Designed miniproteins, single chains, continued (5). Designs and how they scored, part 84

Each design is a single chain, and the fold is of that chain. pLDDT is the mean over its residues in the fold that is shown.

## One batch from the design tools (miniprotein)

Design m18907
Fold by ESMFold2-Fast:
Structure m18907 (fold): chain A 65 residues (1-65)
Amino acid sequence: SSYSEAMRQLSILVDAEVRGLLEIKEEGDTIVVYLHTEDEALREEIREAAKKLAELLGKEVKVYD
């Protein structure tokens, strides 16, 4: 279901936040992610998870590094 998929993507982002790899904010209809890692593989994983979550919630996404 879309709910289960959203929860899965959210779990990826929350785990990364707990590990200090990012900060996440909700600003109206935009999900804003601040990246705190230079690991390109992790950056791509976080970017993809944020994009998928935003699409499932009908929101925009912005990622800063």
Scores: mean pLDDT 82

Design m18908
Fold by ESMFold2-Fast:
Structure m18908 (fold): chain A 65 residues (1-65)
Amino acid sequence: SDVIRDTAINIMGVAALIEGADRIEEIDGKLRAIFKVETEEQRKKAEEFSKSMVALGNLPAIILP
């Protein structure tokens, strides 16, 4: 339902921002977390978050240099 979808989107967005995501963007009708990483530590956190998203059945995060 729309209510469940909106709640899941809000939780994912908040979690992504806490883990250091730059933004959440809609790509091809799907919401994607976008990380800009400048350090190895930031990259590792973004990759760990992306792996957890995939494990929960979501699309992986987009990680930019």
Scores: mean pLDDT 74

Design m18909
Fold by ESMFold2-Fast:
Structure m18909 (fold): chain A 97 residues (1-97)
Amino acid sequence: MAEEGAKHLREAGKALDAGDYETAIKHMRRAAELFARAGHPEAALLATSVFVAILKSQGKEDEAIAVSIATYEALAEALSGPERQDAERNLQLAKER
């Protein structure tokens, strides 16, 4: 699971470098789901923070929001209890403009 998550994170990075934001978001969502299922949701959050910072530095605010939404949706789906509640709260905050 974590190895597959790392592979998707790498593919997301390649897509981001190529300017393919839709593919980058798709791979980030999958990486978040796999890291959460492997017991490493913090890895997904850290990777998301890096991607958001890069996108914002490029003026890609909508893409940065989309990455955040995709990641928090995946975490909310994969997690339970308090971690799910935190993911759902962060998802709502990401949807606020």
Scores: mean pLDDT 77

Design m18910
Fold by ESMFold2-Fast:
Structure m18910 (fold): chain A 68 residues (1-68)
Amino acid sequence: SLEERARAKARELVERYPESPMSAEGVAALLLLVAEGRLTPEQARDLALASGASEEFAEALGEEAATL
């Protein structure tokens, strides 16, 4: 399912960037909102940055959201 794919990508992202303050659940929620057309990948990136994530994490999140 799309939800399972989003959760899998979210776990991968937080494992690659353990310094990120975002939980896997929070990342999965952003990925799902982008897949549903409720956020753009750029908006998801900006929300990650606002949450204190690094630019590297935010860029990776945006890339994964665009390919979900």
Scores: mean pLDDT 84

Design m18911
Fold by ESMFold2-Fast:
Structure m18911 (fold): chain A 60 residues (1-60)
Amino acid sequence: GGSEGATRNGTLGLQSLGLSEEDARAAALGTKKGTDAILSMPEDKAAAASYWATGSILEG
């Protein structure tokens, strides 16, 4: 299950790393489109983005 607060916080964190609002929200929700967007980022940003996305999935 997802929590709206955790997803919002994850989305904001992902946006701070350079993802668009749509891609950041998709990644925070654990969708394939979001994961693909993260994998398209530079290595350092992708690692940080994966952490935010995983945290959102575990909390939501």
Scores: mean pLDDT 74

Design m18912
Fold by ESMFold2-Fast:
Structure m18912 (fold): chain A 113 residues (1-113)
Amino acid sequence: SPVDKLLEIIDKALEILKRMIDLARQEGNEEAVQRLESLYEKLKTLKESIEKARKNGDLQGIIDLAEQIISLLRAAAVLARSMGTPEYQALADELNKLIDEVEKILEELRKQA
């Protein structure tokens, strides 16, 4: 289902954020670690909210949560690009690919609403 694909994308995004956190820790960038950990916890909460909305049959709630996920992933991609290394640029590119996938799922969900 579109929601199952969305949950899979969220799990991939959580792994990317974890990789970004590990890189920021290796660089001693405590500000980036705090910002990325905040984004990780927010994304984890959004995942739990989507699972709850799915159980309740709340299609509009899932749409609204998917829009929040796009905004969060865009913020993470901007942060990654700001770090200025090839490793972070590759992670930003992976995040942008996931954003495109979420936007396609969001279009499918809106057609069902």
Scores: mean pLDDT 90

Design m18913
Fold by ESMFold2-Fast:
Structure m18913 (fold): chain A 83 residues (1-83)
Amino acid sequence: LTPEVRARLREAIDEILKNGKEAVEKLRETDAFIFNLLREALLGRPLQPGDLFDPSVIDEVAEAAKKHTREELLARLDEVLAQ
């Protein structure tokens, strides 16, 4: 992954930790690529049909993020991105 993509992921994590569900929803609409990387890291599954449109996925990602510290989220991303 490029340093640019890593910076965008860190920014997205910081926004989600500050603003919760609204930040996840905004991310899905404005940066689907970064949203998908975060979704895959937090939910542990590959992209499914409807993941970019289903409102329940926003709730799942927001709830998963709440269970982790910033450092834990960054570590989880590094693991997924190393695959």
Scores: mean pLDDT 75

Design m18914
Fold by ESMFold2-Fast:
Parts: structure tokens; sequence; C-alpha cells
Structure m18914 (fold): chain A 85 residues (1-85)
């Protein structure tokens, strides 16, 4: 569905939002390759409080791939930034 957008919002725990955004872009590019999605359909936006990952699928079937990519990205962020004890 061309009007459908899949978004995942995660808390920003990194010291530098720009650094985290760059890392997420690299992971999205690799994740998109693994899932078979087009990297150009994925974007990352960073604010001091939150990080938003957005994917616009071309077809209904691409929605499942978008969810997988967003889930992988969110999991990697938790691993990269590590929650304080």
Amino acid sequence: LPGTVVERVVPNTAKTPEELAEQMKKMLDEGSKEVGANPSQVSVSVTPDEITIRFVPDKDGDLEKAHKILEQMAGRIDLSTARPP
C-alpha cells in the first residue's frame, strides 16, 4: 500500500544523536539487504529524546519485511547503547 508507513520509535540513550543515527543507517542498509528490501525506502530521524525509524513499503508483502528490519534495528540499539544498571 503506497500510503502505508511503518515506524519504530526508540529512546535515545547515546551521548551523540548524530553518531547513533549513522550507526543505524549502516545497520539498516545491511538489514535491508538481508530481508530483500530497498535501502532507499528506509529513513532514520534523530532527536535528543527519541530515534524514529521509518519504512515505506511498495506492496502489502513488503510490510512484513519492514517490521523485521525495524525490529532488528531496535534490538541492535539496545545492545549498542546498553541500558544502565
Scores: mean pLDDT 58

Design m18915
Fold by ESMFold2-Fast:
Structure m18915 (fold): chain A 79 residues (1-79)
Amino acid sequence: MEAVQLAEEEIRTVEEIAERAEANPNLSLEELERYEQRVEEAGRRVESVKDKLSKEQLEEFQRAGLRAMEAIERNRAAY
């Protein structure tokens, strides 16, 4: 139950990062670095409870993470 809630919160946070990075092409390098660090932290937190999560939840997190990292890299490419 707590593991599922943690995963849902981390997925939501990572999706919000993806949306912000997609919406704003003028994010500073410092903001992009903070977003990248937060996505990496989310990955570590989800990994710590991986054995308590369904395959579907893990795949949902993986998709959210890939989306966020792609958006961050697209912003970095503008520098």
Scores: mean pLDDT 84

Design m18916
Fold by ESMFold2-Fast:
Structure m18916 (fold): chain A 68 residues (1-68)
Amino acid sequence: MPIEELVKEVSERIKEATGATAVIDPETGRILSLEGFDESKITSEGAAKVVGAVLRFVADTNVPQTVK
């Protein structure tokens, strides 16, 4: 499975959980920015933690491939 499809799947999960869309580099898996991140949609601590955990997981699993 190309990393581009994996990144899009993760982005869909973030959108479903928080309504925000993560802009992730499909080649490196690095998180570039969060688009549509609406603070009013992050009213619960659970939603904020889910976003943080998913973003850290994606970064940790894909970032090593872009080092050197």
Scores: mean pLDDT 57

Design m18917
Fold by ESMFold2-Fast:
Structure m18917 (fold): chain A 81 residues (1-81)
Amino acid sequence: DEIKLLNQLQKEGQKLRESKGDEKSLENGIKLVREMVKKGSSRITILSGGVLLLTSALESGSKEMAERAKKTYEEALKAVE
């Protein structure tokens, strides 16, 4: 269910922002975006998930986490092309 994956990603993204770089929340977010791709979720869902992960990592203030989220977003972009 795409909506459940997006809702879970929103929760992990909030934790990532509020914790200022919780590693587990980033790992869970990456896993959720990859599950959207693996399960063949809609292009809109995959891209929305990738953007949500990237913006949450940027707002965390961690450059390392932002780069990892950006890589996952770029992987999602390639998967829907």
Scores: mean pLDDT 85

Design m18918
Fold by ESMFold2-Fast:
Structure m18918 (fold): chain A 57 residues (1-57)
Amino acid sequence: DERLRALAERYGVSVSQLRGLLTVHRELGRDVAIQYAQKELGLSEEQARALLDELEA
């Protein structure tokens, strides 16, 4: 998906990693997804929140 590819490029992660994040968000909710993005994707809390806001829009 073009949107996922664009977001992956902006945040310095792979599309596969973004798909994993979307799965965590769908199944475990926003707070767990923020923690996952920081821990597994190496994003800051600010970046994780911004990315999730874009994924929710």
Scores: mean pLDDT 83

Design m18919
Fold by ESMFold2-Fast:
Structure m18919 (fold): chain A 57 residues (1-57)
Amino acid sequence: GGDTATKAGAALQSRFGASAESAEAAGRAIEDGWDVKEAAERAGVTQKDMAAAVRLA
């Protein structure tokens, strides 16, 4: 769902220092059904930060 993608992207920017571009890429990957590991790779962020952002969503 879009809610999880939006919240995870916002958390990446505000809490983990990701760029707006990386946060948007991560959100799109989640919406497309990619797992946390793939979403992190596609966004250029660490898997640990991505997993934490999804937990905050």
Scores: mean pLDDT 80

Design m18920
Fold by ESMFold2-Fast:
Structure m18920 (fold): chain A 69 residues (1-69)
Amino acid sequence: MEVSEKITDPEVAKETQALIDQGEAAEKAGDYRTAAMAYGHAASLAKDNGADELAEQALARAKELSKKI
């Protein structure tokens, strides 16, 4: 999943990217619960910062991973 440059605050963009990276790492390790939580947190940060499309993508990924738990 990509962090859109639409998150204008560089600190928030970095934190959102770190959460997406954490989600991807957890998903690769088979830890779907941790991955879903990380993507969910990334979606919340993106939504709070006006990146609605990124928030929807991250939330959709979290929901997909929750189905594997």
Scores: mean pLDDT 77

Design m18921
Fold by ESMFold2-Fast:
Structure m18921 (fold): chain A 82 residues (1-82)
Amino acid sequence: LSSLEELLALDAGSLAAFVRERFPDASEETQGALAEILYRLRGRSVAELRALRRADLRRFVDPSLDVDAIFARYRELLEELA
C-alpha cells in the first residue's frame, strides 16, 4: 500500500490482515480496534483523517481499550501513507 486511500478501500478482513502485518508487536485488542477505526473512516478525506484527535477515537472503540496505543499506531499510518 502506498496511500491512505488504498488502505481505506480494503475490505474489513484485508484491513485486519494489513494491521496485524504492519504492527505485529501490538496486542490483538489494539490491532482489532485500529482495523475497526480504519474501516469506519471509509469515505472520509485524508484531511479529515489527519484532523482526528485522540478523543475522537473513543467514539469508535470500547472505552476500556488502550486509546493511547491505538492512537499512536493510527498516527504512524497517517505519517507513513499520507
Scores: mean pLDDT 79

Design m18922
Fold by ESMFold2-Fast:
Structure m18922 (fold): chain A 77 residues (1-77)
Amino acid sequence: MVSITFSALDLHGNILSQTTILIPDDPAAFRDAIIQQANIFRQNPNLASLIIHNAPDRYDPAIRAAGRDTGIPIKRV
């Protein structure tokens, strides 16, 4: 399990919402978890982008794929 924090941001970079979840240490589960969180955050009409905190570098391709799948800009920190 990997602990990942998601921050939902508005167009000005203000944090609208933040959540931390535990994800299986698997790229497919990581991609699916990001898509699920993006769909939850989309309930806020002010959502412009996502920041993912503490994601291992090995999951960068899965994060990029989730960004393409959702159409939401995703930044890693």
Scores: mean pLDDT 83

Design m18923
Fold by ESMFold2-Fast:
Structure m18923 (fold): chain A 115 residues (1-115)
Amino acid sequence: SMAERLAKATELSKQVYDAFQEGYRQGRERARRLPLEQARALAEQLRAQSLAEKDIVQRAYLMGEYYGLAEVVADRLREEGREEEAQKLLRDAAIFTTSELIRIVGELTDYMLGL
């Protein structure tokens, strides 16, 4: 029924939010522990993994980890006077994360419509 699909979409939305927030926290922590170049390489790897992930909750986690890691890498680039690189990384991360959130909303909407 529509009510059953709405209830499941609501549960998935909560799981997506929690996974993103946990990923975000873990990404920030990992970025602080890694050398800058390794943290930057990991961000690119996580972005690629997120794009390949079919599970919506796991994709949200990877997306969160990427975004959190990118923010810390950008902060560290600024500390080194590399402001233009920091701004580009944050802009790229924001665009990617926004587009992936739109895709997640679309997938949840399709589920509610029985598509």
Scores: mean pLDDT 89

Design m18924
Fold by ESMFold2-Fast:
Structure m18924 (fold): chain A 78 residues (1-78)
Amino acid sequence: LSPELETAGSRAAALVVAGDKEGAIKTLVDAGVPEDVARKAVEAAEKAYKEAVEAGKSRSQAAIEARKAVLKVLEEHV
């Protein structure tokens, strides 16, 4: 994964954690990610964050799981 896409993915995950789903999708699309892939990455981040919080992880740990989920989707589609 390119450093630029890793940076965009990390920013998108932070926006998902902040509740800004549309901002997260826009961040990825503006970085050159196709809209369908951007939506999949954001949905993966929401799922990972929810599962981590439900498992009793801290907000910081849940945010790391969201970031990992975004980057994994981008690695599979870039």
Scores: mean pLDDT 83

Design m18925
Fold by ESMFold2-Fast:
Structure m18925 (fold): chain A 68 residues (1-68)
Amino acid sequence: SMEELEKEIEELEKELERLGVRLVTEQNDVAFGQEVGRRLKEARELEDLEERLKKLKEIKSTVQAKLA
């Protein structure tokens, strides 16, 4: 349902906020941080919640890989 998608996006956004703090404190990679910020802005502009969720999951995977 749309409410389930909205809830999953809300939880993912909280995870991305925590990962963003770690990215700044642990990596200090300005170019990577700027690219992540650009991709997050683009994802948040998507009206299709399924496409937004997909893009946010891809961004999370990218940030987690950088932090590994």
Scores: mean pLDDT 85

Design m18926
Fold by ESMFold2-Fast:
Parts: structure tokens; C-alpha cells; sequence
Structure m18926 (fold): chain A 66 residues (1-66)
């Protein structure tokens, strides 16, 4: 679906950003992406799934910077 493709694209963008940007910058990008999904009228379940996967990405980055 278009919604699933957008979520996957956003997650790929966050993975690339995580390689070079700070945790704070990656987290800001994730929040902006969630705001865009909400503004576009995507359902809460999709936004929640994106949020969970973005959180896992951020947690991995935090663990790598320990």
C-alpha cells in the first residue's frame, strides 16, 4: 500500500540519518515524520507502528553510543 511504502521510506531515511547525525537530530526527524503522517490523515495504528519501529532504531543508536 502507499501508506506502507511511505513508512518504509521514512524508516530508511532515519537509518541513513542515524549513521551521521546525533540521537537528538534523528529523534527530531522521527517526530516530524509522525506529524506528517498525522497531517496526511493516516490512521493512528499506522503512526503507532512507525513510532515503535523508529523507537527501536533510536534505542539501537543509544546502545551503540554507550
Amino acid sequence: SEAEKRVERYLQELEEAAKTESIGDVARRAVEMMDELEAAGYPDDLIRRFSARAGELLLRKVEEER
Scores: mean pLDDT 84

Design m18927
Fold by ESMFold2-Fast:
Structure m18927 (fold): chain A 83 residues (1-83)
Amino acid sequence: KKEYIEKAIEYLELAKEKIAAGDIAGAAEYLRLAADYAEKAGYPELSAVLRDAADQLASLKSLSDEQKEALIEGLEKMIEYLK
């Protein structure tokens, strides 16, 4: 179970890197992987939030610097919650 939490955190960190780089498709993919591991770790509500975030992100063509900052802050809060 702890291994699944560690994987969820790893993919959330990778999603942050992709968001910072403006790689929307890569970020959405890592958020979906984080959601899969969050569900396996026993966090189904967090998994649902992450899947919704990935779908919302995938609908965007580009991210402003303000949008990147807000998304990264949200993911940082999720990472802290899982620790």
Scores: mean pLDDT 84

Design m18928
Fold by ESMFold2-Fast:
Structure m18928 (fold): chain A 72 residues (1-72)
Amino acid sequence: ASEEAKKLMDEFLEEAKEAVSKSKTKEEAQDALAALNDKYGPKLNEALSKMSDDEAQAAVAELVEGLNKLLE
């Protein structure tokens, strides 16, 4: 995987973990995650465009899995 994409995903997950931990309601957590997706989405998409489709899909799956674990 691209080191740039990996770094962006790690930063996204770190901020998501903090945002979820500070949220008192599911709505607050979702709003915070939406804001982070707006912040990281375009940059992550650009980094992923430098990878093969298979690598990009695997990287996105890892990010989604990480986010889902934060919401459990």
Scores: mean pLDDT 77

Design m18929
Fold by ESMFold2-Fast:
Structure m18929 (fold): chain A 71 residues (1-71)
Amino acid sequence: RPEELERAGRELALYLGASEEDARRMGEALRNGATEGEVGGVGFRLTPLPDGSVALAASRGTEAGVRTVPA
């Protein structure tokens, strides 16, 4: 699951136009247990879902995205 959060966070940050370095940092923060934060102008938050999955929401400027990471 930490590896899946890292990948999802990195991909979402890149999708929102973050640099490769900032995307990597966001992924690492999520892998290390961050549930919310900001890296390189990308704000993110994890929300636990009833099925055991997690919703990862992130925004950068006016752009936003959500990814569901399985349990």
Scores: mean pLDDT 81

Design m18930
Fold by ESMFold2-Fast:
Structure m18930 (fold): chain A 68 residues (1-68)
Amino acid sequence: MSKEELVNEALELIEKALKSKAADKAGLSLVTRLGLPVGPEKLTREMLLSLPEEKIKELIELLKKLLE
């Protein structure tokens, strides 16, 4: 999977998580665990593209668990 595909998947999952409203405490956990510079609501495509692929994959897996 390309880095752009990972970024697109992460952005889609972030939007779904934010709309679910279950995400407020989960968002704080994501910031803490991944060392993100901002909360998921402020993550831009450019910020995600600056992250290593491993961090983007971790974000996707955590978001999938939050949406389960």
Scores: mean pLDDT 69

Design m18931
Fold by ESMFold2-Fast:
Formats: structure tokens, C-alpha cells, sequence
Structure m18931 (fold): chain A 75 residues (1-75)
């Protein structure tokens, strides 16, 4: 669980930086997608840190949906 929390936290930070970078370039739509992913990964990390595996898995399902939408935006 600790390893999964750390991985999710790292991804949250990476997507946050991507959102800031694309926002600075004027790509607000792509930035919004990365911001949503950053937020979801942060919540997943918090759920794993709390030992709430059920919540973490539910958030991971939402993450998959947001990743699909973000991929369509970037395409």
C-alpha cells in the first residue's frame, strides 16, 4: 500500500507540472485534463495512505475514465 501511495503521489506531481506547463503555453484544454489527473492521483495516494483500498480502487476507475478523455483531448 505504501508503494502504491508513493507511485500515485509521484504521478500526481508529474501531471500537476504538465498542467502548469501546458497552461503557460495557452493550451487550457490540455492543462485542464492534466489538472484533473493530478487531482485524482493525489486522492488515490491519500486513500492508500489511509489503508482505504476500496476507495482507492474506486478512484482508480475514475482515473481511467479521465485518462481516456485526456488522451482524446491531446490527440
Amino acid sequence: LEERAREAEELSERYRKLAEEYGARGDQTTAAGYEALSRLYAEIAEAYKAGDVERARRLEALRDQVEEVTAEIIA
Scores: mean pLDDT 79

Design m18932
Fold by ESMFold2-Fast:
Structure m18932 (fold): chain A 75 residues (1-75)
Amino acid sequence: VEELAKLSPEELRKVVDEIAAEYEAQGKTDQAELVKNAGDLLLNLYERGEITPEQAARGIVAAKETADVLAKDAA
């Protein structure tokens, strides 16, 4: 999380894309969409200066954790 907070909005977008791509590779399209949608919202707020880098990083981690829970419940 601390490492993610050091990243620019552009770099955080790449992290979101990588997480989503991992779920897509596993056939978990709903989880990939969840992470992408949450990431887009958080990055838009961060780019506008409405949230801190730490808040954006925490939100991305929370979205991934939520996706992981949904994937576990589906399995």
Scores: mean pLDDT 75

Design m18933
Fold by ESMFold2-Fast:
Parts: C-alpha cells; structure tokens; sequence
Structure m18933 (fold): chain A 102 residues (1-102)
C-alpha cells in the first residue's frame, strides 16, 4: 500500500535529486530505496488503471505527492516533470522495467 507518508518521502527525495542534478540515478535508487520503489510501483499501477479504464481518480497519496513537490519547489510543472521523468528513466532500464511490470 502506498500511503500519503510514502508519497511525501518520495517527493522529498525526488526534489533533492533534482536540486543536486542527480535525477539520472533514479533507476539505480529504485532498486535499493523503498520510498522511490513504492512510488514507481504506484505510478505504474495508476498508468495501468488509466490504460484499462481511460480514467483514474487521484487519491490522498497522489495529492500528498503533488502538494509536497509544490511546497518545496513553488512550481506545479515540477510535479508532472518529476513523475513523468521517473517513469521514463525506469522504462529505459529493460530489466528493471520488466521486474516492475512497465
């Protein structure tokens, strides 16, 4: 289960990686960091639900992630950028993508 607390931790880590210019480390960190792994698994689950139903409803974890990113960066675009880039980077690692069902 991906909780609002898990979402906040993932958001804080992704914003820190972005500030440090280390977003390229996401695929390796997803293998070892439980917060980033849970976040990516949750985003893949949402993507699959969207593909099957044509819709997903944002839950409290999704809103907690967006709110934490906005509170830290002041930029709504960073929410979409960090989520999309994390999924894209994981998709470029074929073994990790297969393991996570992407």
Amino acid sequence: EFTPEDAKKAAEKLVELHREGRLDEIPELVKTDPALRKFVEYEIKKLKEWKEKGYYKPDEADLAFARTVFDLTGNIGDYYYLSGLALWLVSQDPELAKELGL
Scores: mean pLDDT 83

Design m18934
Fold by ESMFold2-Fast:
Structure m18934 (fold): chain A 110 residues (1-110)
Amino acid sequence: AFTKTELSPEDLRRLVEALKETVDRAIKEGMTPEELVQALLDTLRRLAEETGSPFLRFAVKLLESQTDPEKQVRALLGILRSLLDIARRTYPELVPEFEEVLKKFEELAK
């Protein structure tokens, strides 16, 4: 079901591709957790502007409102888990890619 808070299958595909590229680049370049959070925030902000998704706009504002790096990591984990749940309902074929992004992020944020 499509709602103003849910992403289309095309939006989800673009989002997971961009998130995967960002996380893979972070691993290759040896980004710190702080640099990874900023890179993912920049990716989410760009996709929020491109898709007009209310969910992504809310997610970006939530991340930008956090002043504590630990709270930013927790908020980003919550956002990635929410995206995985949206993918499970809307485009299940992308679930393995979102699970891979989440797993890699959890490993880098340690």
Scores: mean pLDDT 79

Design m18935
Fold by ESMFold2-Fast:
Structure m18935 (fold): chain A 72 residues (1-72)
Amino acid sequence: SAEDAALMRGVYELTARTEALAGREVAEQVGRHFMLALIARRRGDEALAAEHLARLRAVAPPDVAAAAEALL
């Protein structure tokens, strides 16, 4: 759908920005935790979504963490 295409673009831009700022390993961690939080939320697992958002915040630069929360 158009909504899913926009979300995939947002994730691509988020991880590309993270790689430029903090390197590929951090970008992969941010992308992984963001996608797991999104999947958990869509499945109604708010506790697991909160856990992955907390892990994202722990590794991401502050501006990236804020952008991820706004995208989610």
Scores: mean pLDDT 85

Design m18936
Fold by ESMFold2-Fast:
Structure m18936 (fold): chain A 100 residues (1-100)
Amino acid sequence: AQALVQLLEDYIAGLERMKEDVEAGKMSKEEVIENLEKIKATLEWLMRSLRAPEEVARRVLEILDNAIEELRKAKEEEIPKVLEKLIERLREVVRQLREL
């Protein structure tokens, strides 16, 4: 579980930087969606490689899918709020993993 926790924490840090870039006007909605789709594909592969518990992998991918769909419907000013919720949900997964 430690390797999976570290992996998720690294991606959470990347998402925090992405939120800062959006708030600074350095990243568009389309770029955020593209980056999240790439993150989802990479995390799916890495979680399989680490033999992550199936329920944890499914939960992480569901959180990312929900964020991507919410972003497609969101206005540009709402993007930081969507990213903040995504970060919070992923942090909850990390907390649950640390309690196992």
Scores: mean pLDDT 86

Design m18937
Fold by ESMFold2-Fast:
Order: structure tokens, then sequence, then C-alpha cells
Structure m18937 (fold): chain A 62 residues (1-62)
């Protein structure tokens, strides 16, 4: 069934995406870093479309 993201779910997904970005940076994996940044941008766009507040962790990473 379709389910809209809650503010808490968005925050959890944002934390996961930030962790992926940090892991890519630590590994020196430039392609993985770009992919993680694209995911962060997608989460921010989806939050705006869903009328949710962009989590602070996501705003700090962008």
Amino acid sequence: PPRERSQEELAREAEEAVAALEKARAAGDKLAEVSARMRLLALAVEADLDGLEIPEVLREAL
C-alpha cells in the first residue's frame, strides 16, 4: 500500500544518506560520494513535495 513519508522516517533516511556520504569520503570513492549527494538532494526535493520540513542533518550535509 502507498505510504507517505513521516517527518521521523525522512530524518532516518537523511541520516542513512549522510552516513553513506561520509563512508564514500573516507574511502576516497568519488563516484559513491556523488551518488550519495544526489540521494540527499532527492530527499530534500521529496520533503518539499510532501510538505515536510527538511531535517537539520540533511540541510547541514547539502
Scores: mean pLDDT 77

Design m18938
Fold by ESMFold2-Fast:
Structure m18938 (fold): chain A 75 residues (1-75)
Amino acid sequence: MVLTQTVYVFGEGGTAQRARQLSALIEYTMERVSGNRAVAVIEPSGSGSLDSLPADVRERLLERAEELYRRLLEE
């Protein structure tokens, strides 16, 4: 059985790469919880490009995503 869940990752710009990593983690955690294969879809806010973001904004967005990533891994 396949379960799909959408998680929204809000940012001031592009967070597409981190969203993909979070998607993989959510899929992993859902599989362990349900014992079934899971597919996670993360829809980041914005276009998903880091090219247009200044370093300061980019770093804060990545820190936010990293905290979620770490929390899913630990819990």
Scores: mean pLDDT 51

Design m18939
Fold by ESMFold2-Fast:
Structure m18939 (fold): chain A 100 residues (1-100)
Amino acid sequence: MSLEELLEEIEKIVEEIISLIEDPALKQRLQDALARLREAFAAGDLEAVERAATEIVTLMLTALDQAKANGAPQEKIDKLEELVKRLVELARELLERMAA
């Protein structure tokens, strides 16, 4: 997978999570963090990519916690947990390959 393909997969996962969130403020914060990730990637700014990726993961964990607290269906919780795990793996790979 190329660096561009890794970013596209991360974007796809974030957009899928945004579709599962009901909180409009959290949706906006994820969209803003994703925009910062794209800008940092285009600039080759590894520290900015790491900050944006960390923010996205934190916001996704917040979304998962909110879903659990609000009694969301178990299928939705399981899907969010899977997406969070996959995002963490892809973000790590992106950072490691950009640092190489």
Scores: mean pLDDT 85

Design m18940
Fold by ESMFold2-Fast:
Structure m18940 (fold): chain A 64 residues (1-64)
Amino acid sequence: SEEEEKLQKLRDLMLSHGIPQDEIDKILEGIAKGDKKSIQQLVNKLLENGMPEDDISLRLQEIL
């Protein structure tokens, strides 16, 4: 499904920035449930792992 493709792209993005698999799974489960806090957790984890804010915004705009 389109939602499964979006979740896969978000997984690949988080993996490429060194975020642990268990943290990725928790964040993606929250996003799949429509939890707004999980999108913010995704952004925060990417920032913590060195992704610039502008790059995060651009990439999420392309995926979501």
Scores: mean pLDDT 85

Design m18941
Fold by ESMFold2-Fast:
Structure m18941 (fold): chain A 101 residues (1-101)
Amino acid sequence: DPQAALQQIRALVEEMIPVAVKLGELLKDSDHPVQQQISELGLSLPSLDFEDQLNALNVIAVLVEKIRRDGVELSPEERKLIDEFLALSKKLQELVDQVKK
C-alpha cells in the first residue's frame, strides 16, 4: 500500500528530525568539515519542507557513515545518537524502497 508506506515514511522522518537536531547541536563547535556539515543540515531540518527534509536526512546518513568509517573521535553521547540515527535511517531506506517498487 503506497499511501500506508508514505504515512510510515512521514512518521519516521518526524522521529529522525529530533535525533538529527540533537546531533547537530553536539557537532556545531566541531573543527571537522564533515561534522560541521552534519550540524548545519541537522539544525536546518525543522525549517525545511518534507521533500527537503527527506533529502537532507539521506545526506546526513552518508556523512555519519563516513565519519564512523574514518575513525573520527566521538563522545559516548555522539556515538549513541549516531547509532540511533543510523538505525532509523535503515528503516527509512527500507520504506522508501517499498514505495519505489
Scores: mean pLDDT 84

Design m18942
Fold by ESMFold2-Fast:
Structure m18942 (fold): chain A 68 residues (1-68)
Amino acid sequence: SDADNEKILASLESFARSLGLSDEQIAEIVALAREALAKLKTASEEERKEILGEFSERVQAIIREGLA
């Protein structure tokens, strides 16, 4: 549900903030998560794995750059 998705996004934002990421980096991660969740609603099994893999790699890159 949209309420469940918003709860996930709020938890992700809180976690990213606890890591000391900037507001800009947090907003980018939340936007990527929102896009991934939207794509997952209509994705096939193969597409779902690809979407999650791409999301994970992009988030890891932001965290590495943000904490450098």
Scores: mean pLDDT 81

